# Designed miniproteins, single chains, continued (4), part 67

Each design is a single chain, and the fold is of that chain. pLDDT is the mean over its residues in the fold that is shown.

## One batch from the design tools (miniprotein)

Design m14457
Fold by ESMFold2-Fast:
Structure m14457 (fold): chain A 107 residues (1-107)
Amino acid sequence: DALLAALKDPDAAVRAAAARELGRRAAEVGERAVEPLIAALKDPSAEVRAEAARALGEIAREAGLEVGRKAVEALEAALKDPSAEVRREALRALVEIGILEIERAVS
């Protein structure tokens, strides 16, 4: 869709806005956004990487979707990102994913 295409826009602000909107529409976009957002974690713009990390956490939380091992591995790599904001959002996403996994395990 248009949001997934916007993740590849030449303008970093457009890519960041696309990642943010994919997170807000987590229930609607679901699994379709996971692999594109994992790719966005390697974006040259720290703002895009931070929004991608946030969106992955939102998709896991809001949609109840298992984002998979690749997303967890990519978020763990993002904990070593030079940007403090990227590290913060990656940590938040991993906590949200971990909480969801614990909730499923005890149910």
Scores: mean pLDDT 79

Design m14458
Fold by ESMFold2-Fast:
Structure m14458 (fold): chain A 64 residues (1-64)
Amino acid sequence: SSEIEKLKKEIEELIEEMKRNPEKADELARQIGKLLKKLDELDPELAEELSRKVLEVYTKVKHA
């Protein structure tokens, strides 16, 4: 659906911003979390996949 595509794009853009601006990781993680909750209601498998990707990037930028 168009809504799923929009949420996926927004989450992916915020993940890329997290990579570019590690100092914003906590704020971006909170924003991504809200979008993931919405995505989980529409597509739980995609939400789980993106959630794992977010966690990987978040842990990497916090422990760099």
Scores: mean pLDDT 87

Design m14459
Fold by ESMFold2-Fast:
Structure m14459 (fold): chain A 89 residues (1-89)
Amino acid sequence: NKLLEIIEDENASVEDYIKVLEELTGKKLESEPGMETEEDKKKYILGLILNYLRTGSDAIETDELLKYIDKPLEELRKEVAEELKKYLE
């Protein structure tokens, strides 16, 4: 699966994660993540993907968003990969 391949790729870009989010939700991202670092942008998009996979919602509360961006990137990426595997099965 192409989406899972992107999430499992340690070298995936912010743009790659945005493609996964847009494919899953069927919606275009309205604005680029306003984060200052590429790592924080990746965490933001991965957090949106994880929230969507768990709740079916494209909306996220500030407190929930902060939990995602406070996690190490690799931990968040692995959680998204696990939830995406369940979603695709």
Scores: mean pLDDT 77

Design m14460
Fold by ESMFold2-Fast:
Structure m14460 (fold): chain A 65 residues (1-65)
Amino acid sequence: MEEGEEYARFAASAAEIRMKKAGVDPELAREIARKYALEVFQKGGNREQAVEAAKKGADEAIKLG
């Protein structure tokens, strides 16, 4: 919950920077990365899985444009 949100924010930071470099809107990048990270965390995934999910979300956002 709260600590999950804090962790998702930190996990999303690297993915957000990556998406910004690729030209994705900064607010959208932040939203996408956090969404995927939190979703994995809420499903009982560990912190490493949440970070990986945020990265995959970033890659998908970059692919879409």
Scores: mean pLDDT 70

Design m14461
Fold by ESMFold2-Fast:
Structure m14461 (fold): chain A 68 residues (1-68)
Amino acid sequence: DERFKLILELMKRLIEAVKNKDEEEIKKIIEEARRLGLDALLEIIEGSEESQKRMNEAIDKLIERRKK
């Protein structure tokens, strides 16, 4: 359960850094996760960024359609 607690602590720090838009802290958290071999957490973080980008693209297309 040690790794799970560590993941939760990193997740809490990541959420706080994202709320504050602290890119420097986000990079530090990613580096710590990488050093600790938490590859699964890194995949989740990377997937979240890709999902956010795709969602923004979908919203832009909907806005364009509504302006007609």
Scores: mean pLDDT 66

Design m14462
Fold by ESMFold2-Fast:
Structure m14462 (fold): chain A 60 residues (1-60)
Amino acid sequence: SMARARELLARAEEALAAGDGATAARLFQHSGVLASNAGDEALTARAAELGRRARELGGG
């Protein structure tokens, strides 16, 4: 659902701000899947971009 996608995106952004790239990456990935399933291209793209940054922080 879009409400869940937005909730996960907000939680992911909080995790990213706290420096928890691994948690943020997982939450952005889940948010992106839900947004894609709902047809929200803008939210899907945002989740993908921020998820990439989170993975770089957590795995690099």
Scores: mean pLDDT 84

Design m14463
Fold by ESMFold2-Fast:
Structure m14463 (fold): chain A 64 residues (1-64)
Amino acid sequence: MLDLEVEVTLLLMAAHIAFKQGDYDTAIEYLREALALAEADPRAPPELIEALRKELEEVEKAKK
């Protein structure tokens, strides 16, 4: 299994690629998965969860 940080980073990279391609729905899905993984892990730093929530909000705003 990958560490949380590695898994979240891979999902963020995938979300970033989808966002650049204009695929906002796919970007939102990857960001939601990353946030869910971080929120489920008690070892996740609060700063990571806050950063993921902010990224998700920004992508959702860009979609509209």
Scores: mean pLDDT 79

Design m14464
Fold by ESMFold2-Fast:
Structure m14464 (fold): chain A 87 residues (1-87)
Amino acid sequence: MSKEEQIAALEERARGLKELVRRLGEEAGDPETAARAVAIIDEAAALMAEGIRRGEFSPEELARLQRLEDEFRALVDELLARAAARA
């Protein structure tokens, strides 16, 4: 897979994930938390695309991606809990 193909696949996955998160936000009745999760997806996708273009990720970039993943997971867990409570 070329770097351009990897970035295109990343951008498509990010788009789909943002749509799923926005829908979850609607089900949870919490579009603000969903918007925060979407912003994390955008930041993580931008960092990953830049690393792909350079052909490597620094330890600092990997640590930042890990923090973004942890924050994203916490927000999604919150949305899932709220959606379940509203069911």
Scores: mean pLDDT 87

Design m14465
Fold by ESMFold2-Fast:
Structure m14465 (fold): chain A 66 residues (1-66)
Amino acid sequence: MKEKILEEVNKYIEELVNSQPLPEEKKKEVLERAKRAAQTLIDAGYDIEQVKSAARTIVSHAQQQA
């Protein structure tokens, strides 16, 4: 069920972003971006592990962007 997968992925993304040493506004931006990407991948039929991997990449890139 896509809804359950999205819930698990969103929780994972929230925990991942909240662990980053970023300002609240930037955390909010990264959260929205990662959740949006996760929704798109889930809608395209990607596996939960693939979606989590993509979310990790987005958060990592956002952290490295000066």
Scores: mean pLDDT 78

Design m14466
Fold by ESMFold2-Fast:
Structure m14466 (fold): chain A 60 residues (1-60)
Amino acid sequence: SELIEQLSDPDPKVRLEAAKKLGEIGDPAAMVPLNRLHREDPDVEVRKAAFKALESIASK
């Protein structure tokens, strides 16, 4: 998926937007890469977005 690939983008703004969109879509294939992003991303706002996306996906 292009959105899952964008979670590895060098631009934190691109990673943030991809995390939000994946959370809205509820794609379970994104759970593993979102969990990595939440735990390891250098940008705190990207980590927060990834966590919110995981919560959204888990609620579906």
Scores: mean pLDDT 83

Design m14467
Fold by ESMFold2-Fast:
Structure m14467 (fold): chain A 110 residues (1-110)
Amino acid sequence: MAVAELAAGRGGAGAGAGAAGGDPTRPAASEAAKAAAEAARLATEAAQLIRDKAVAAEVLRLTRRGVEAALAGDLEAAQRYLEEAARLAEAAGEEEAAELLREAARIAAE
């Protein structure tokens, strides 16, 4: 998906009041940070199991988007990105990597 326009739209729309207030006061940040850190760890392990470097890179790209969503409090998006990474690993024949990525998706939803 071409997300450049959406990323710019978020920044432009949120440049004012909301961003300044949310930054230092993020009560969900510790929960999201813990989930994101664990998901990132599992995804790194999964990427090391993937023989195809292009698939490994795509898995890490989706994981980065997933942990970014988790840190933003969007656990649904985080879970979907990590589940899509798991599907790519499965399609590449990397069953163990796919299982690690599904575990990461469940943790991100927590």
Scores: mean pLDDT 69

Design m14468
Fold by ESMFold2-Fast:
Structure m14468 (fold): chain A 118 residues (1-118)
Amino acid sequence: MVSLTESGGGTFKEGSSVTLSSHASGFDFKKALISWWAQKPGEPLRLLASISADGKTYWYAEEVKGRFTISVDFANKTAYLNMTDLKVEDTATYYQLVYDGEKNLLAFGEGVEVTVVE
């Protein structure tokens, strides 16, 4: 059985920083497309950041460029989303989705709630 265990959620002050993590069980992140998505209140699920399956291409949504950084620790089987300069608009449930090299969905996290307050 494959699973993703996500952590790092909570309530944070505007302007603060937080790192979300996701630990893989039953698989690893090698040769996988690693992505972080957010579902904001009243909005659809949106892709925020990804690392390509070959590990060579990083992509970020315009609203998070320069503020969020995606990374992976292959040895510890943990992927991270480092979120800096948090805004109230970053309030969302954050999901890690992992795809295999053929772009089939391999694992979907249960979501981590992040609330940003003034």
Scores: mean pLDDT 84

Design m14469
Fold by ESMFold2-Fast:
Structure m14469 (fold): chain A 86 residues (1-86)
Amino acid sequence: SKEKELEEGIKRLEEVAEKYRSQGNDRAAELVERFLELARKHGVISPEAVDLAIKAAEAAARGDWSTAASYFAGAMLVMVGEEIER
């Protein structure tokens, strides 16, 4: 199930990063790409971390940097927890 979560998470993050790149929102795309790199490096990402990463990118795309920072921190904490539990 972790392998399936990783595969589905990577696919969702790739699609979101491509969408933001196509819109010219390179900052939002870079944020999503950072989580893609972490997921590939650590071999794990939960649906919760994916959802928080996408919300961070959405807030960044709107210029709401405080909300983006909160979701980014949340996604990172979930990722750290997932790695520790492996």
Scores: mean pLDDT 83

Design m14470
Fold by ESMFold2-Fast:
Structure m14470 (fold): chain A 65 residues (1-65)
Amino acid sequence: MMENLVLSLTAEESQALLERIREALGEEKLKEHHEAVRNFDYEKAEEINKKMAEIAREFLEELKK
């Protein structure tokens, strides 16, 4: 779902989505996600991924307007 969403976006829209995620979750939460993925802590990565998916879903709904 998220991969398909990202692939359907232009470079500018993809940048806007990344900024939206950064604004909503904050730098620390994104760092936690990166570290969780790097350390194979999939449970923690999945928790953060769900939050990112909610943000991406809202962004997608705005784009469909």
Scores: mean pLDDT 71

Design m14471
Fold by ESMFold2-Fast:
Structure m14471 (fold): chain A 68 residues (1-68)
Amino acid sequence: SVEEQARTLEEVREKLREALQLARDAGLGDKGKELHREVRERAEQGASPEELEKIIEEATEEIKKESS
């Protein structure tokens, strides 16, 4: 449904926002910018919200490992 799609996109945006904040806190702002561009490009290519979430989660794990 349109409502379900809108909610799922909001969840993806929230996760992206959290990942960008983690990157900034870790001094990895350039990685955050790369993630933001990748998510945008993939979404424009028709990637599903689930695929976008996976990209964000993988990048978040990388950021956490580098900040530890």
Scores: mean pLDDT 79

Design m14472
Fold by ESMFold2-Fast:
Structure m14472 (fold): chain A 56 residues (1-56)
Amino acid sequence: MEAARRAAELARAAPSAEEAERLVGELSQKHYDAGDLEAARAAEDGGVRGLIEAGL
């Protein structure tokens, strides 16, 4: 899922866990507002994975 990969990229590149959560949340919200619930969920899952890979 492209949304999951994008969210993971954002989380890994973020300067802090707080900023990563904010950016991933914004991406997920955009998909949710567009009616794409699967992409919104994928972004959330990808963000969590990205944070784990970045070491929190």
Scores: mean pLDDT 77

Design m14473
Fold by ESMFold2-Fast:
Structure m14473 (fold): chain A 100 residues (1-100)
Amino acid sequence: EALELAREGLEEGREAVEYGRRGDGLKAGREASIAGGLASRAAELAPEDEEVRELAREAAREALEGAMLGLKVSETLEGIKEAIAGALNAIGALFLVGAG
């Protein structure tokens, strides 16, 4: 369960970055928010699992990058809101996995 959540989070985080690079701020923010949430859940379910923590950390870093790109390219209040939510979720996940 935790490992699957971490893998899904990484996929969503990478998708967030891709949307942000293509200028889709709303989708970048939404995917980043999902990725951050999945990373946090994975870390909370398996806090002592090194593989889960490593994947959750990578997912959270990708989520943060996607959220920051989403914020930069967003031209709507909804896009900005989703990007901020994504960034906060990603930062929360990074704190749970110890960031370094």
Scores: mean pLDDT 83

Design m14474
Fold by ESMFold2-Fast:
Structure m14474 (fold): chain A 57 residues (1-57)
Amino acid sequence: PAMTAEQAARLGLAVSGPDASPEEAARGARKVAEASGLTEEEQERAGRLAYDMALAR
């Protein structure tokens, strides 16, 4: 796929908005990764990365 798990995490965080919870950001990132054709393992990784990024805001 053209998108990495890190890129899916960043995009999921961005589209969730600055007020989104870490859980909301993680769900958004997993959906972006799924839509981009990433594997289930990469979808989970994207979610975990977005969760951590949201906590670091």
Scores: mean pLDDT 79

Design m14475
Fold by ESMFold2-Fast:
Structure m14475 (fold): chain A 70 residues (1-70)
Amino acid sequence: MKELEAQIDALLAAAKAAIDAGDYATAIALLRQALDLILSNKSLFSDEELAAAKAHVDALIAALEAKAAA
């Protein structure tokens, strides 16, 4: 679990760096990759944790897609 958390944290940190650089496409790809890691390991998370993580990532991706499309 801790290694998975470290991988997710690294992807989220890389996504933040991409956002700070204005590279929204890379940020969206990294956020999707982080969510895929969470969902592929869903047995390690509670339903509440999965719902919260998905909602947070989906909201951030939607905001970044809106900025990229504008």
Scores: mean pLDDT 79

Design m14476
Fold by ESMFold2-Fast:
Structure m14476 (fold): chain A 73 residues (1-73)
Amino acid sequence: SMEKKLKELQKKIKELKEQIEKSREKNTVWSEEDMKLLIELGSYQVIRHHILGVNTEVSQESLENMKKIIEES
């Protein structure tokens, strides 16, 4: 069901936010791992918005561009 998918996405978003917060408490510099977590978080947020019927085309393009920049660096 859509409700079950939204609940699973919200759980993943919460877990990723907690992982990022724990990393930020330990380090002031963004690591490659921190950047990957941010991309993953953004990806789940875009999927959640898509399920809710929100237009996310610009957000998806922005996330793909950000991913490319990080992968190229």
Scores: mean pLDDT 69

Design m14477
Fold by ESMFold2-Fast:
Structure m14477 (fold): chain A 60 residues (1-60)
Amino acid sequence: SAEEQIEKVKEEAEKRLEEIREEAKKKPDTLESAIETFVRTSEVIGEMVEKIAEIKKKAR
């Protein structure tokens, strides 16, 4: 179902965000590293939002 597909997309996004957080812990404490982490986090969230919107559109 569309609801199950949305749940899977959210779970995959959460897993990727966890990996980004773990990688951020290994990086130097610099503004550049913080910007890189923010950009990657924003990309994951953006992809999740777009995939959920697409699933909802196809379910109509």
Scores: mean pLDDT 82

Design m14478
Fold by ESMFold2-Fast:
Structure m14478 (fold): chain A 75 residues (1-75)
Amino acid sequence: VEKNIKANKLLTEADKALESGDYERAVKLYEEAIKITNGEDIPALIKLAEAYRKLGDTEKAEEVMKKAQEIARKN
């Protein structure tokens, strides 16, 4: 499962960036992982929203959270 392995590496690096306070890097890494999983990784979307909130980008955080909710509603 190629996409899962690459996405997991990106998520691990994103989590490290989030813990270290490098929120801009965390956003980029979560976005890349989400793209690999075709935008449907709900846990990654939630973490991306958290990273945006830490950056003070409440609008993007709300947009990403709404996307996670829409995916959860359809499943």
Scores: mean pLDDT 80

Design m14479
Fold by ESMFold2-Fast:
Structure m14479 (fold): chain A 95 residues (1-95)
Amino acid sequence: SMSEALRLFGKGMDAFANRDYEKAIEYFEKAIELAPDTLIGAQSYNNLGLAYYYLKDYEKSIEAFEKALEIDPDNQSGKENLERARKALEEQKKK
């Protein structure tokens, strides 16, 4: 349900704020399963991408941001996050 998706999204945000990125990922994935093609789904994908970014899993970060932008293509922060993740992946491959 939408109310369950919102609750799980909120738990994901709390975990993210505590820098528990693995737990944040679990909650955002559950929110996406309940509301995949919604604004909450897009926001969950964007925050999933940020959590993977902080875990330095840049390939999964990019995939999540691309999914967010498929749902909400005009999200400027999503576009900026995607560009940042792509640059981070290139830098990781050079080291």
Scores: mean pLDDT 89

Design m14481
Fold by ESMFold2-Fast:
Structure m14481 (fold): chain A 70 residues (1-70)
Amino acid sequence: SAEEIGEAVDQYMLDHPELSVREATVRVLTEKFGLDRETAERIGRRAQELVKQGMSVRDAVVEAVRELGL
């Protein structure tokens, strides 16, 4: 689910504070959820944009996944 993905990215970033929201989102989506890199990159870019607008990492990833129809 989108919520499960958002939580996974949030937790991954706590363990990897050196990564951007985009980079963390791409790694989680490809490695844990088996998404192709092109789709993961689109979600990661949108999530990073939403975080810059003041959303939490978890909520931004959930919104990006939902907007892209996953």
Scores: mean pLDDT 86

Design m14482
Fold by ESMFold2-Fast:
Structure m14482 (fold): chain A 70 residues (1-70)
Amino acid sequence: MSKAQQLRQLGDQYESQGDLTTAASYYGFGAIYAAQAGDLQLAQELAQRAGDLTGSPQTKQSLLQTIQQI
């Protein structure tokens, strides 16, 4: 399993526990690792999930821009 997939699973676990802040952090890191691995679809999905959980349009935009520049 890739590092991005491991981080996604950790995010899913924390989200199921109601720890949305920790889940968003794992999804954010997963997005960066996915982009570095060339999996832009997974990177975009994880960046969107992280942004949605934080409720911050700025966080979502920053993550999406970062993965597009990798």
Scores: mean pLDDT 79

Design m14483
Fold by ESMFold2-Fast:
Structure m14483 (fold): chain A 95 residues (1-95)
Amino acid sequence: MFTLTDEQAKELLKKMLEILKEIVSKLPPDHPAAQRLRELIEEAEKAMENGDFDAAVEALSRALQVLASEMPPELRQEFIDKLKEAIKEVAEKAK
């Protein structure tokens, strides 16, 4: 496995946040996980805008935990599939 550069890690974080936003948009608006995920996504985006990547990673990690435990299996699988594609795209740009 190649070690990601800081630039590649930031690009992957941005792609993960975009994927999470898309997945959350597919949840019913009143779903408890949807509200928590929106709050965590907003926290991660704000942290990234401020250059606080440690806070962004912490917020993203919490969002992934909510996704793993509270999301419908089909939406969780869609997230995993999109994440695999995002990792592939970041790796291809590194060549």
Scores: mean pLDDT 76

Design m14484
Fold by ESMFold2-Fast:
Structure m14484 (fold): chain A 65 residues (1-65)
Amino acid sequence: SLEEKAEEIRELLLKEGASEREAEGAYQAVKSGNIVQIRAALHELEEAGYLKAAELLREVLEELE
């Protein structure tokens, strides 16, 4: 489910050193299922260097598109 994917991405972001705010933002984007919001979150994670979380988020986008 999207909620399970959102939780996995949140946990991974925290392990990669992201703040709780950054992790929650990505969680909400994934949970929304909104492609525009998820794509925006992906670009933000890539810019910040959270590469493992970005990879999972890219997989979610590919499954939704």
Scores: mean pLDDT 83

Design m14485
Fold by ESMFold2-Fast:
Structure m14485 (fold): chain A 60 residues (1-60)
Amino acid sequence: MPDLELSTRVNELADQGDERVRELLERFSPPFAEALGDPVRRQQLGQQFEQEARQLLSEL
């Protein structure tokens, strides 16, 4: 399950026009759409997204 606080922060920064955050979302959006029918793959993608998002937020 995605970290709600992390997801909120990422979306907030994307809405403010942060290019790095937008690039992160663009990289993960197609794989998530492809994995719509595969809950295991979607969960794995969620974990990868959380790791990369946390790293990005620590650098901003």
Scores: mean pLDDT 72

Design m14486
Fold by ESMFold2-Fast:
Structure m14486 (fold): chain A 95 residues (1-95)
Amino acid sequence: MEEARRLLEGVIATLEDAIKAAEEKNFKQAYRYAVAALILLTAGDIVAPELREEFEKLRQEVLKAIDYLDNGDYEKAIEEFKKGLELARETLERL
């Protein structure tokens, strides 16, 4: 549980930074934070396999945000980051 908690806290912080960067129109930095979140979620599948389904949902929201950033749909990218943030917070509350 401690390892899962720390990983989710890392994902939460990274998604908060991605949202802030995107709101400041620093989309390149938002993209970098999104990639960092994906790396953390990949480690999560090994460290906390009991949360694999939640990590997969988080990964899909982050991937959608990246796709929207690549297409210049910045408002939708921010929405997907916020959905991922909410899911990460809900998952953390259940630990």
Scores: mean pLDDT 86

Design m14487
Fold by ESMFold2-Fast:
Structure m14487 (fold): chain A 82 residues (1-82)
Amino acid sequence: SEVKKKALEALEDMKERMEELLEEAKKAGNEEAAKLAEEMIKKLDEIIEKMKTASDEEALKLLEEAMIETGAVRQKIEILLK
Protein backbone atom coordinates (compact mmCIF):
# COMPACT_ATOMS: atom_id res chain seq x y z
CA SER A 1 0.00 0.00 0.00
CA GLU A 2 1.01 3.65 -0.48
CA VAL A 3 0.52 4.30 3.25
CA LYS A 4 2.80 1.42 4.28
CA LYS A 5 5.45 2.43 1.70
CA LYS A 6 5.52 6.05 2.94
CA ALA A 7 5.61 4.90 6.58
CA LEU A 8 8.61 2.64 5.83
CA GLU A 9 10.40 5.51 4.05
CA ALA A 10 9.82 7.75 7.10
CA LEU A 11 11.12 5.05 9.48
CA GLU A 12 14.23 4.51 7.35
CA ASP A 13 14.86 8.30 7.37
CA MET A 14 14.49 8.37 11.18
CA LYS A 15 17.01 5.52 11.46
CA GLU A 16 19.49 7.37 9.20
CA ARG A 17 19.19 10.53 11.35
CA MET A 18 19.72 8.46 14.51
CA GLU A 19 22.81 6.82 12.96
CA GLU A 20 24.19 10.33 12.32
CA LEU A 21 23.59 11.22 15.99
CA LEU A 22 25.36 8.00 17.03
CA GLU A 23 28.40 9.02 14.96
CA GLU A 24 28.39 12.52 16.56
CA ALA A 25 28.12 10.96 20.05
CA LYS A 26 31.06 8.64 19.34
CA LYS A 27 33.18 11.55 18.04
CA ALA A 28 32.34 13.49 21.22
CA GLY A 29 33.30 10.47 23.38
CA ASN A 30 29.90 10.59 25.08
CA GLU A 31 29.05 6.95 25.86
CA GLU A 32 25.64 7.81 27.38
CA ALA A 33 24.52 9.63 24.22
CA ALA A 34 25.91 6.81 22.04
CA LYS A 35 23.98 4.22 24.07
CA LEU A 36 20.71 6.18 23.69
CA ALA A 37 21.22 6.36 19.91
CA GLU A 38 22.10 2.63 19.65
CA GLU A 39 19.00 1.60 21.65
CA MET A 40 16.76 3.77 19.46
CA ILE A 41 18.30 2.33 16.26
CA LYS A 42 17.58 -1.20 17.57
CA LYS A 43 13.99 -0.20 18.36
CA LEU A 44 13.54 1.31 14.88
CA ASP A 45 14.80 -1.98 13.36
CA GLU A 46 12.15 -3.85 15.41
CA ILE A 47 9.42 -1.43 14.24
CA ILE A 48 10.54 -1.81 10.60
CA GLU A 49 10.36 -5.61 11.01
CA LYS A 50 6.80 -5.34 12.43
CA MET A 51 5.85 -3.27 9.37
CA LYS A 52 6.28 -6.37 7.15
CA THR A 53 3.08 -7.94 8.59
CA ALA A 54 1.24 -4.76 9.66
CA SER A 55 -2.04 -3.45 8.27
CA ASP A 56 -2.20 0.18 7.09
CA GLU A 57 -3.76 1.21 10.43
CA GLU A 58 -1.09 -0.70 12.39
CA ALA A 59 1.61 0.88 10.19
CA LEU A 60 0.39 4.39 11.08
CA LYS A 61 0.36 3.52 14.81
CA LEU A 62 3.91 2.15 14.56
CA LEU A 63 5.00 5.31 12.72
CA GLU A 64 3.39 7.55 15.40
CA GLU A 65 5.15 5.61 18.18
CA ALA A 66 8.48 5.91 16.35
CA MET A 67 8.02 9.67 15.81
CA ILE A 68 7.30 10.32 19.50
CA GLU A 69 10.16 8.14 20.78
CA THR A 70 12.80 9.35 18.30
CA GLY A 71 11.85 12.96 19.13
CA ALA A 72 12.39 12.36 22.86
CA VAL A 73 15.68 10.50 22.30
CA ARG A 74 17.01 13.23 19.97
CA GLN A 75 16.33 15.89 22.63
CA LYS A 76 18.15 13.84 25.31
CA ILE A 77 21.16 13.30 23.02
CA GLU A 78 21.30 17.04 22.15
CA ILE A 79 21.35 17.92 25.88
CA LEU A 80 24.12 15.36 26.54
CA LEU A 81 26.27 16.62 23.62
CA LYS A 82 26.31 20.25 24.87
Scores: mean pLDDT 87

Design m14488
Fold by ESMFold2-Fast:
Structure m14488 (fold): chain A 93 residues (1-93)
Amino acid sequence: NEEEAKKLIEEAKKAEAAGDYEKAGELYEKAAELVPDTEEGAYALLNAGVAYYYAGDYEKAAEAFRRAAEQARRLGREELAEGFERLAEEAEK
């Protein structure tokens, strides 16, 4: 599943390079689903939020940032989780 997640992240980066930020967000979310409760999964959700933000989908961006924060908390990384929550709040403004 980690190798499948890595492949999806590579596909997401290609979508970002092509300007297809909505697709990039979807691919990053799929990657995170394959590696739940991992640092890789938390950062994939962070990247999904950034991609959705560039797509202008601020609601999906905020949701992805909050999911990243939840994963960071489950990993015991409270400062990281607080950072992701702030990104979600900014996306909703």
Scores: mean pLDDT 88

Design m14489
Fold by ESMFold2-Fast:
Structure m14489 (fold): chain A 81 residues (1-81)
Amino acid sequence: VEKAIELARKAIEYAKKGNIEKAVKYALEAGKVLLDVAENIEEINRAIGLMLQAIGALIDNDAKLALEAAEGLLELAEELK
């Protein structure tokens, strides 16, 4: 979980800098870690939804959407501690 928190924080930093590619890269890496530690379908669905949101941000070149996805992944990682 600590690794997912670190990756989500990096995603947030890059999203704030407008570096959508790196923000999405770290968001997807955080989501992958969260899928490995998820214990139920609700946690899996939340992680997948946030990862899909990050992919959408990359497609649409949307820094705000990338930031929202990264912040959601950080929130989920903090809940799974």
Scores: mean pLDDT 85

Design m14490
Fold by ESMFold2-Fast:
Structure m14490 (fold): chain A 55 residues (1-55)
Amino acid sequence: NPDLEAIKSELSTAVSEHGLTPEQAVQIASEVLQALKSGGIEAAKKALKDALEKN
């Protein structure tokens, strides 16, 4: 799924660029996965963006 691959790539880049701790990365990944399950790919993208803006 290219959209899911884009989300994974963006999260990996954010961990590197923002200097996120492993704990922060796991928390963000959990929030994105929860959004994906409840609202699909669009919800997952929004959750990732919102989490990165707060960290």
Scores: mean pLDDT 77

Design m14491
Fold by ESMFold2-Fast:
Structure m14491 (fold): chain A 94 residues (1-94)
Amino acid sequence: MVSVEELEKELNKLLELLKKVASEEEYKQMEDIRKKIIEAYRNKDYEEVKKYWKELAKLIEDLLKTRPVSEELLTEIFEQAKKVNDLIKKALES
């Protein structure tokens, strides 16, 4: 089973990568959503976890479409986002 600590660690790594591309305002929005994902996960509210993860993923997609990003950084962001997505799927399916 995915621990809260494991999910938080992988989300934090994703946000560290995103901080290199995002504006202060965009980063703050992503941090607020990360907090909501973790709080929902602690409460075992998996529908809210799924909802907020989709919201964060949409913001990431929109950010990467509007900004020039190196191929290396883009790859790291997609790999880390996939890891978070896989952890959330695993948590939802026990």
Scores: mean pLDDT 84

Design m14492
Fold by ESMFold2-Fast:
Formats: C-alpha cells, sequence, structure tokens
Structure m14492 (fold): chain A 73 residues (1-73)
C-alpha cells in the first residue's frame, strides 16, 4: 500500500519528469522511496531519471531495487 506522503512525492516527480525537469523529478522520487521504500514504481522511475542524467550505474542499481520490490505479478 502506498502512503499518502510517498504518493504525493511520486505524483510530483512524474509531473516534473513530464516537464523535462529531471533534477526536480529525481528529488521527488527519492522522497517517495524515503517515505515508502517498497514503492517499486518510484525506484523504477528514479532509475529512468538517473539514466537520462547519464548515471548508468545508479540507474542499474535502482532498476534492480524496483525489481526486488515487485514480488507478485
Amino acid sequence: KMSAEAQKHYDRGWQAETQGDLETAKAHYEKAIAADPNMGSAWYYLGQVYAQLGDEEKAREYFKKAADNQTSA
């Protein structure tokens, strides 16, 4: 289950990403996972943001975290 705080940061991260503001998107996705570390979607989009910023190593790490937090299809 998503906490209201995690969901709010996730939504703001998504909106920032749609505006092309990758730094703001990164900050909000990081706050979402800080509030709910089991929010696999936040880990996944944080990985995408790091990939777009050129940090392929962190992107791979966060994609793995997203997969590890998705136990049931």
Scores: mean pLDDT 78

